# Designed miniproteins, single chains, part 114

Each design is a single chain, and the fold is of that chain. pLDDT is the mean over its residues in the fold that is shown.

## One batch from the design tools (miniprotein)

Design m3975
Fold by ESMFold2-Fast:
Structure m3975 (fold): chain A 90 residues (1-90)
Amino acid sequence: SEELERRIAQAEAAVDRFVEELNKSKDPREAIEKLRKEHPQEADLVLDPDSLPDPEVRRAVTRAWHRHVVEGKLTPEQVRAVLEYRAERR
């Protein structure tokens, strides 16, 4: 549906914006806490896609993260910080 396509595009754009924030931040944990404080719903969308009820949005977010990793746009430290955040919430 057009609504689902729009939600997927918004989710992918949210991941892209957060990757930019990670690359501008001195500490990836500070970037994570900033997103959680300022935009808690976007934080859940971007940082913990497995918690999302819609499987299509979950796949889109996971694929967006994978693209940034494959393209070398994320450091191992940044990837570890996000994975540690996800683990702490489970």
Scores: mean pLDDT 82

Design m3976
Fold by ESMFold2-Fast:
Structure m3976 (fold): chain A 75 residues (1-75)
Amino acid sequence: SELLAKLSRAAGELMERFGIPPEQSWLLIPPLAAALAGASAEESAKILKEQLLNSGLFDEEKAEEAGELFKELLS
């Protein structure tokens, strides 16, 4: 439940700060699932960056910023 609370908070912060609408929240599923399965914060952040870049909605700088925020929120 503690990990789920951290992941829920991280998802909310990412959506709010980077303007990810609820309809695009599926972009957060792979990195959140990886973290829940025991992947490191760094591994999960890398998956997030790849998802955001592959979506075409974020440039590399914004994707890196989102990854760093995600790492901080999981620490």
Scores: mean pLDDT 83

Design m3977
Fold by ESMFold2-Fast:
Structure m3977 (fold): chain A 108 residues (1-108)
Amino acid sequence: MSLAEKAAGFAMATSILTPRELADGLGVSPQTVTNVAKELHDNDTLSPKTEDFLKKYGEKAIEAAKRLLDPSTSRGKNLEMFASSGASPLIRKGLITPEDLKKALRKL
């Protein structure tokens, strides 16, 4: 996966899972998840620390969402809607493309 595809995957996971659920899935603190999600939402560019986090955990975030998502829940039934909602700010800022989101969605 490219860095943009990993950023898309993390943004999708943060819209589907709570910070605690995603943190537990990744083996990191909820504060780390919240800080990375905030940078992706608020900033036009990524810090080297956030890029390194996404390189290590972006694909694992998709795997965590896949493992923890119950298809019987509202989140499971509306997966594409929640995933797209989390990624929309990153597309608007040009951090990722719609194609990066589609590639990340195919891994769910």
Scores: mean pLDDT 78

Design m3978
Fold by ESMFold2-Fast:
Structure m3978 (fold): chain A 60 residues (1-60)
Amino acid sequence: MNNDLINNYILLSRSLGLQMGQHLDNARNGTPQQQQNDLRQADILRDLSTRYSRNTVNLS
């Protein structure tokens, strides 16, 4: 198990969560097209965050 790699995945997951929040906020105030794009981006970022969290377990 690589502790540095695990820590990097945790930091990436946290960064993705912040970006997801920004897209969700933008979706609330945007046009219908912007809302769909921001929701799509937030969903992608959420999936990436989940995958990075799972990767820390798989390294064990």
Scores: mean pLDDT 72

Design m3979
Fold by ESMFold2-Fast:
Structure m3979 (fold): chain A 68 residues (1-68)
Amino acid sequence: DDAVIDQLVADWASLPLEEQKRLAALLYKGMGLMTEEEAKNYLDSLSDEEVRAKLTELVRQRLEKIKA
């Protein structure tokens, strides 16, 4: 549901940046895109705004695939 996506995005956007990076790394690993270490190193190279944007996109992509 769109409400679930919006709630997760809002909840994660309210977390400290370090926690957002951790969750994004777990999503990259869970989607088979990167290992957890590779994802953490990649996310550490991004700006705060880029981390938040990537996390939002990853949450939407994952939930759309589950809904299909």
Scores: mean pLDDT 73

Design m3980
Fold by ESMFold2-Fast:
Structure m3980 (fold): chain A 85 residues (1-85)
Amino acid sequence: SLLDEALELANKAAEAAEAGDFEAAVEYLEKAKELVEKDESLSEEDKEIIVSILEKAKKAAEAGDGETALNAAVLAVMALTAAKL
């Protein structure tokens, strides 16, 4: 599913951010955001929240703020996991 792929990408983004690979983190976060925006199973409210978290993680990674990027990417993983329950 799109959410399974987004969850995998968010996990990869967290791993990349932890490793200091911010270019890879940004790429994974952009792809995860695109998949979440295309998903039709999420409520519009949940979609907006998850997209907001992914965008925050992406902006932090673009700025080289590894702590914020990692924390926001992990929060996105948690939110995507909860949305699949």
Scores: mean pLDDT 87

Design m3981
Fold by ESMFold2-Fast:
Structure m3981 (fold): chain A 57 residues (1-57)
Amino acid sequence: LSENEKLALEFLSTFGIHLDSYDERAKRFVKGVQRLMGLEEDGVPDEALAEAIRKRK
């Protein structure tokens, strides 16, 4: 997993969503996180998503 994928999966685990790989299920949940943070819902764990997650920490 890339660093951004790991960060996204770790963030999802704080909502009780425990995934061990970045698959289609993870992509759908990441789109939900992107919507919550006002980002583009592309399901890609990019630097914009990583920064938004770090800011929420």
Scores: mean pLDDT 76

Design m3982
Fold by ESMFold2-Fast:
Structure m3982 (fold): chain A 78 residues (1-78)
Amino acid sequence: LADLPELDPSNLAQVQEAVELARALVEASDLPEEEKARVLAALEIAETALTMKYIEKAPEEEVMATVAKLKAEALAAL
């Protein structure tokens, strides 16, 4: 999986924890539903972008495995 010891010190797990915390805070906030939806969408985009950044640092074998998984998920959505 994406937990490689050679990844940046910022660590993917720490990034995921930060996103999960931010999502929980938004859902628990007093913001209007439209604003919550916009912020949650922005967090999802940011999480995807950050995950792709970490994949770029992974060994080629792990990158290929991730691509295969995303392809399978895309085919399942069709």
Scores: mean pLDDT 60

Design m3983
Fold by ESMFold2-Fast:
Structure m3983 (fold): chain A 107 residues (1-107)
Amino acid sequence: EEIEKEAKEITEAALELAKELTDKDVEELKKILKEKDPLVAAKKIMEMFGAPASTEIPADASEEEKKKLLELAKKVVLIAELAVKLKEKEITEEEALEIAKEELEKL
């Protein structure tokens, strides 16, 4: 199913990110992940890795555009959360895939 493919892509992204994280990056991500707003959290994560900060919802954005942006933000947060847990060896690759599937089903 499409969810299984997306979960695998999220898990692969989290594994790649985990390889690049320093101890300082892990601590910074843990602080960002306490943020309740996924759009704010995703923006901070993207800024941390030098990505363009384009997670601002335009005032004239359609409801569909707002929904897609929120879903993208939640996926960015999920990748960062899984990367931290993988880097700290709290979860295995198999457990990360299962968590990704569960979280994607909630979207």
Scores: mean pLDDT 77

Design m3984
Fold by ESMFold2-Fast:
Structure m3984 (fold): chain A 80 residues (1-80)
Amino acid sequence: SMDDRARELLDEARDRLDGVLDDLRAGRISEEEALARFHGILADTEARLRALGVPDDRIAALLGELATWFIGRLERLRAE
């Protein structure tokens, strides 16, 4: 279903974002580079959700959840 495909895209986005956090934690990238990759992953995910026909209000909510999750993880990493 469209919902299943949207869920797969969000799971892929989370995996990609976890990779960014892993690279940052290991010192392989700067925080500036991590934020640049984060914005790129959100933009790519938005485009792919829109191509699936997901409504704009739903895309905004889903991307907002991803952003909140990533920033929360980043803030926890900064505290360590």
Scores: mean pLDDT 88

Design m3985
Fold by ESMFold2-Fast:
Structure m3985 (fold): chain A 105 residues (1-105)
Amino acid sequence: TLEEFLKEAQKILNEVDNSKEISVDLKQRAFNLLRELVEKRLLEDFMQTEVGARFATLMTGISPALLKEDPTRYELLIRSGLRGLSEEEFIAGIKQGKLVLRKLE
């Protein structure tokens, strides 16, 4: 359910906030959560929440407002597994067909 995903997202955010370095395990958990949200078509509803918007911003490096206005852009970034992507890098990646599903490492 959406509520279960929000609880897991909050746990991941708390662990990130309390750590200077993000572990491979934490990155994998974050990626798996986002993948499941995309697969279950819950991403848009998730992004309408404060927790969801913050989590998505952490994963992609784009603002909550932008993610709420364009969930399709975020879905493509999630599928690529890319973090901290600039808008220019995202557009270039789409044009070059380089946005593919990746692990967060």
Scores: mean pLDDT 61

Design m3986
Fold by ESMFold2-Fast:
Structure m3986 (fold): chain A 60 residues (1-60)
Amino acid sequence: KTYKLVDKSGNELIKKLIEEGKLTAEVDEETGKVIVHNEFNNEKYETTLKELEDRGFELE
């Protein structure tokens, strides 16, 4: 399932990427793994909900 990212760190560049839909998160609900897609630079990386929360992000 794809979620919207919310940046609590106050980074304006990250906030802009999220608002433009260029930074999204896909969550595997069974494993808790998260794939973050950055369409601005065509990168994706695997993380966890806890790592995102520790970095000041939440999912909506």
Scores: mean pLDDT 72

Design m3987
Fold by ESMFold2-Fast:
Structure m3987 (fold): chain A 88 residues (1-88)
Amino acid sequence: MDEIIELEERAADAYAEGDYETFARLLTEAVERTTEYLLASDLSPEERAAAAERFRGLAERLAELAATEHPALEPAAEALRRAAERLA
């Protein structure tokens, strides 16, 4: 869990510096690790569905930013979509 938080913090730093390629890479890694953590957790179907919905919402927001401002964000949007599918 702490390792995921550190990845998210490093991703936020990259975004603040305008390094969207590094941001997308770090966010993708954080999403993949979070998905594995959630899949290994003894979560109820409702909890898994809620996590999938959160990832789907984030994917939509990042896809919009990728289409309008920062194309480098598209890999992170795809990673979030795949994570939502795995948790559904």
Scores: mean pLDDT 82

Design m3988
Fold by ESMFold2-Fast:
Structure m3988 (fold): chain A 99 residues (1-99)
Amino acid sequence: SLADQLRALPPELSEAFRKALELIENPDKVSVEELKQAVKEFLSNMARFFEADGDEEGAAKLRELQEKASDPNMTKEEIEELFAEAVTLLGERGYYLVP
């Protein structure tokens, strides 16, 4: 289950994921800046997790997504795509964070 998978992750990463997901599920109530900040926090926590696990390639890809999320011209849709790409990368590593 999602709850069991989140318990296996560091608390900061699971909290950042929950926060980003909540904002993505309520797009009409969230500004681009709020969504961007939440997704950047999630990406940063994921990069640290992969770095600690020795996954240099995964960490590097997440740092690239984090840099893209810092673009002032990013739309909500593009930020949501970055989140989806990061969740897909977690799935490829055996962590299926499905809502």
Scores: mean pLDDT 79

Design m3989
Fold by ESMFold2-Fast:
Structure m3989 (fold): chain A 71 residues (1-71)
Amino acid sequence: MTPEEIALSGRQAAGLAGGSKEAMDAAEKVFREIAEKYGPEGGSRATMFAAAGVASGDPELAYEFGLLAGK
């Protein structure tokens, strides 16, 4: 999965969770950063946990879950 595909997944998850345009933009940025920072394997794990946070409608939780999964 490319960083752009990961970023788009985050954006879509935020939208489905009823997030604002700002929340969708934030999720896209966070997911792109996770994918770039942790690489494909780390990015995939981080994306799985971050998607759970985004689905809750909280971009901060998405970032925290991404950091935990990337370790």
Scores: mean pLDDT 65

Design m3990
Fold by ESMFold2-Fast:
Structure m3990 (fold): chain A 68 residues (1-68)
Amino acid sequence: MSAEEKEKHYEELIESIEKNLRETYEATNGDKARVRAEADALVALARKEGLPEEVIERMEKRAEEIIA
């Protein structure tokens, strides 16, 4: 996979994660603790799989924006 294809794949992954976190936020009527717990689990999984820190930081930022 090329660097360009990898970046596209990571962007799509981050968008999917943001969508899931927003759906959890809406389903729980704004439970920020639940969204944070799901975000933490996804970040832990991403680190375990060896995703770049840049991608992990982007995931954390999207979670923070939802619960801000």
Scores: mean pLDDT 80

Design m3991
Fold by ESMFold2-Fast:
Structure m3991 (fold): chain A 106 residues (1-106)
Amino acid sequence: MKVVIPKEFQEELRREVDAAVEAELPELEALDEEIAKIYRETAERIKAAETIEEVADALVEGMEKALELLIEKGELNAEEIEEARAELARVKALKPQFIEDAVKKM
């Protein structure tokens, strides 16, 4: 299921990602530079994506890397780790539906 994003929607996606980065990145940099780096790298991967699947993969991988780093730094307690892992599992399970819905809405 590789659905190519039309160029006009790629430009809109890039604008939305840039707006989100401008709004959220300064707060993330104030919290943790390594988390901010993962966020920047994820945003750039989404902006470079040619398919909806690549957008979904970049988002999921970015979330996994951020969660792993927060666990390693001891920033999350056991309950927060379990909740975050459950949320990631839900996002992964909904990925095929998200791709299908995004394609239908384009």
Scores: mean pLDDT 76

Design m3992
Fold by ESMFold2-Fast:
Structure m3992 (fold): chain A 72 residues (1-72)
Amino acid sequence: SEKKERIERLLREIAEILGLDEESKERGLETALKHATEEDIEALELEVEGLRAAKEGDMAKVRAYEEELEAR
């Protein structure tokens, strides 16, 4: 259930950024629950934080998250 809750939060944020409908969001959730590893979820969490930093204009923070993703 913790894995499902984390994936649901990440997909909600991505859907908000991309303007996805509920059907596309549900399909993404089912796929992620079936196939995503813990490492995949951690990488997605870092990407979401990078997108937030980019929206704020904090390019130093964006670079830091990119470096952390590259190290994975």
Scores: mean pLDDT 74

Design m3993
Fold by ESMFold2-Fast:
Structure m3993 (fold): chain A 85 residues (1-85)
Amino acid sequence: KEKLRKLGEEYEKKAQELLEKDPSDAEGVTRLLKLSGAYYLQAGDYEKAADYFQKAADVLEKYRPDKSVEAKALKGLAEEYRKLA
């Protein structure tokens, strides 16, 4: 669990750094946020997993409106994991 949480934190940090340096790289940011959420999910941290899947969806909606289907899927995942938290 500790290793998985640390991976979640590392990808969260990378996503934040990428957002600050190049906010137009929505695809890269979304990928890092999804990885962070996935590792938190594996660690049993459903609340953080939901938060990061929601953030990934928000980034896609703002910068990649062409990926609305993926954004909706990520919002759905966030809602389901939020119920488990």
Scores: mean pLDDT 80

Design m3994
Fold by ESMFold2-Fast:
Structure m3994 (fold): chain A 67 residues (1-67)
Amino acid sequence: MEQKLADEGIKKVEEASKIGPDKARETGVQIMAELVRQGFHGAAVRLGAAMDEIVEKTEQEQKEKEQ
């Protein structure tokens, strides 16, 4: 169950990253907070790591689009 919740959260962060890195980070933080509140700490940690990677990649892609 936790892995499925993390995977679903990661998918939402990826969708938010199409808007921008700030939106991806905001979405990831909100989902992580909800997971922690529900007791799914493992899912929150997994989502956090994926969010950091998605945000970094999105920031790099945004820089490339401006050039």
Scores: mean pLDDT 79

Design m3995
Fold by ESMFold2-Fast:
Structure m3995 (fold): chain A 64 residues (1-64)
Amino acid sequence: PVVTVKSLSKKEVLLPAGGVVEFESGEEALEAKEYIEKNGGRAVADVEKSKVVVLEGEVLLIPS
């Protein structure tokens, strides 16, 4: 099972639990975290490194 969400990512990315995705900016990382959590997942954003770590679930991020 995977939850599909739109994000500020530049490409489609499947985020499994424990997966890490880097973005171009900390703002994009924060938006991705927010979308994952709004769709029933759990994630942590690292704004300084512009990355998101998925803690629970699988999430497919779609470029916006």
Scores: mean pLDDT 68

Design m3996
Fold by ESMFold2-Fast:
Structure m3996 (fold): chain A 93 residues (1-93)
Amino acid sequence: MKYKVTLTIPAWAAGPVKQAAEEALKIPGVLSVTITPEFKDVPGVGKQWFYRVEIVAENEKAAEEAVKVILDTVRKALGTSDIPAIEVKIEKL
C-alpha cells in the first residue's frame, strides 16, 4: 500500500526545505518528493510564502521516516526543536 505525505512549511525555512527533500529521497521506500511554492494570506501578517512538500512512499514506515527526516533536517538547520506553522498530513493511497 502506498502513502502520500504533505508538509506545509513557511518560506523562512526555504533553504533547509531543499536539503530536507534530498535527505528524504535517500530513505528506502520513498518514491518521489515534490516541492511547490504557495503564497498565502496570513491574518494579521499579510501575504506569506509557504512550501508544500509532497512525498510518495511505498509503505507507512517509509512515510513516517520521511516526515521525521524532513522535520529533523529543518529543526537542525534553524537551531530549534519547535517550528510553528508546519502542517503534516499522511494519507493512504
Scores: mean pLDDT 75

Design m3997
Fold by ESMFold2-Fast:
Structure m3997 (fold): chain A 92 residues (1-92)
Amino acid sequence: SLEKALKAAQAMRDEVYRELLEAGLSPEQAERVAGKAAQTFLDKYLNEGKSLEEAIDEAVKTLRDELLKLGVSQETADRIAERAREAGKKAL
């Protein structure tokens, strides 16, 4: 449902934002990355017809790639991505 999708998007955004601030990114960088992850999830679900679970997995993959591009270590990027996945799925 749209309501479940919006709750999952918000849960992923909030989790990513918190984790990135703890990892030392600026609030501006954290908001941009968290927002992109949430938007990717919504785009996959609403525009590409993916299931909620598939959309979460695709958004998490995009998040991980963006974190690596920003110079976040692979270990930290993998941890943040997995926590975002768990937050999104728990909100469903």
Scores: mean pLDDT 86

Design m3998
Fold by ESMFold2-Fast:
Structure m3998 (fold): chain A 89 residues (1-89)
Amino acid sequence: GYKLSEEEKEFLEKLKKRLEAVELEEEKIELVIGIAAEILEKKSLDGSNLDPRNSSGDEAFEALKNTSISDVEKLRKIVESIINLWKRS
């Protein structure tokens, strides 16, 4: 959306490619990307510390794989965790 930075758009593209690489169902990938975009649009960038780190992603992606598509609230929490890892550096 209009409020997304170039770095946030790059994050969404990287996230989508990683979800495709781990062979999540297309419907689940679309839902996860939608949740991530919604979270990024609603949060102002408090401090502009965006640094995508690969070293802690595996646990979050395992959680996404093991979470039902119907459990939108849990998927949202996992996506927030991924975004928070981005902002931690």
Scores: mean pLDDT 68

Design m3999
Fold by ESMFold2-Fast:
Structure m3999 (fold): chain A 99 residues (1-99)
Amino acid sequence: SSMEKKLAELEKKLEEALAQAEAALAAGDLASAFEYLKKALEYAKEILELLLERGEITEEEKERGIKLMEGSLEALRLALVEGKSEEEVLELMRKMHEE
């Protein structure tokens, strides 16, 4: 179906963006790494929207997935750009999961 083709293309773009982010991180190019991670997040959001349209996930599952991905990106930014320790980043991540 047209939807299956869109999902496959978005999944490929997500994998490519993540691979580019990993390569940029390995090269010490934090600015490019975060640009690729933001692109990956956009593709992931589109995938979740298509899965919701197909009835494969709930609206709550989509919102939770987006929140986790955005939180993970911010945690990585705090560690790599702001120089926060792994322990400080883990504490912040845990607090984001406490209601």
Scores: mean pLDDT 80

Design m4000
Fold by ESMFold2-Fast:
Structure m4000 (fold): chain A 79 residues (1-79)
Amino acid sequence: SLADAMVEAAERGATRLTLSGSAPSISTGVGGALRAVALRIDSEPPKITLGDLRSGTGREAQLDPSLRGSGTGTVTAEY
Protein backbone atom coordinates (compact mmCIF):
# COMPACT_ATOMS: atom_id res chain seq x y z
CA SER A 1 0.00 0.00 0.00
CA LEU A 2 1.02 3.66 -0.23
CA ALA A 3 1.19 3.85 3.55
CA ASP A 4 3.62 0.92 3.59
CA ALA A 5 5.72 2.65 0.93
CA MET A 6 5.85 5.84 3.02
CA VAL A 7 6.91 3.89 6.11
CA GLU A 8 9.61 2.06 4.11
CA ALA A 9 10.98 5.35 2.75
CA ALA A 10 11.08 6.81 6.28
CA GLU A 11 13.00 3.75 7.52
CA ARG A 12 15.52 4.33 4.70
CA GLY A 13 16.16 7.85 5.98
CA ALA A 14 13.86 10.04 3.91
CA THR A 15 13.58 13.57 5.31
CA ARG A 16 10.38 14.45 3.43
CA LEU A 17 7.68 12.46 1.69
CA THR A 18 5.32 13.64 -1.04
CA LEU A 19 2.25 11.57 -1.82
CA SER A 20 0.32 11.84 -5.09
CA GLY A 21 -2.57 9.86 -6.51
CA SER A 22 -6.28 9.34 -6.12
CA ALA A 23 -6.94 8.03 -2.59
CA PRO A 24 -4.21 6.01 -0.87
CA SER A 25 -5.16 3.26 1.54
CA ILE A 26 -3.71 4.49 4.82
CA SER A 27 -6.06 2.89 7.36
CA THR A 28 -7.00 -0.32 5.48
CA GLY A 29 -4.59 -3.16 4.81
CA VAL A 30 -1.68 -1.56 6.65
CA GLY A 31 0.11 -2.33 9.88
CA GLY A 32 -1.39 -1.09 13.13
CA ALA A 33 1.29 1.57 13.56
CA LEU A 34 -0.24 3.59 10.70
CA ARG A 35 -3.84 3.59 11.95
CA ALA A 36 -3.35 6.63 14.20
CA VAL A 37 -1.88 8.60 11.29
CA ALA A 38 -5.08 8.08 9.28
CA LEU A 39 -7.04 9.97 11.95
CA ARG A 40 -4.84 13.06 11.50
CA ILE A 41 -5.49 13.11 7.76
CA ASP A 42 -9.08 14.04 8.63
CA SER A 43 -7.80 17.38 9.97
CA GLU A 44 -7.08 20.45 7.85
CA PRO A 45 -4.36 20.88 6.92
CA PRO A 46 -3.89 17.10 6.81
CA LYS A 47 -0.52 15.73 7.82
CA ILE A 48 1.22 12.49 8.61
CA THR A 49 3.85 12.07 11.33
CA LEU A 50 5.90 8.90 11.01
CA GLY A 51 8.50 9.63 13.70
CA ASP A 52 6.10 9.45 16.65
CA LEU A 53 4.98 6.00 15.47
CA ARG A 54 8.60 4.92 14.96
CA SER A 55 9.96 5.70 18.44
CA GLY A 56 11.89 8.91 17.87
CA THR A 57 12.54 9.09 14.15
CA GLY A 58 10.82 12.42 13.63
CA ARG A 59 9.33 12.83 10.16
CA GLU A 60 6.40 14.90 8.99
CA ALA A 61 4.61 15.14 5.66
CA GLN A 62 1.52 17.00 4.57
CA LEU A 63 -1.08 15.12 2.54
CA ASP A 64 -3.73 16.49 0.23
CA PRO A 65 -7.18 15.89 1.80
CA SER A 66 -8.36 14.38 -1.49
CA LEU A 67 -5.91 11.49 -0.93
CA ARG A 68 -7.69 10.34 2.24
CA GLY A 69 -9.11 6.82 2.25
CA SER A 70 -8.56 3.87 -0.05
CA GLY A 71 -6.90 4.02 -3.45
CA THR A 72 -3.62 4.06 -5.33
CA GLY A 73 -0.85 6.57 -5.99
CA THR A 74 2.87 7.18 -5.79
CA VAL A 75 5.30 8.27 -3.09
CA THR A 76 8.29 10.51 -3.73
CA ALA A 77 10.98 10.45 -1.04
CA GLU A 78 13.67 13.05 -0.40
CA TYR A 79 16.81 12.22 1.58
Scores: mean pLDDT 43

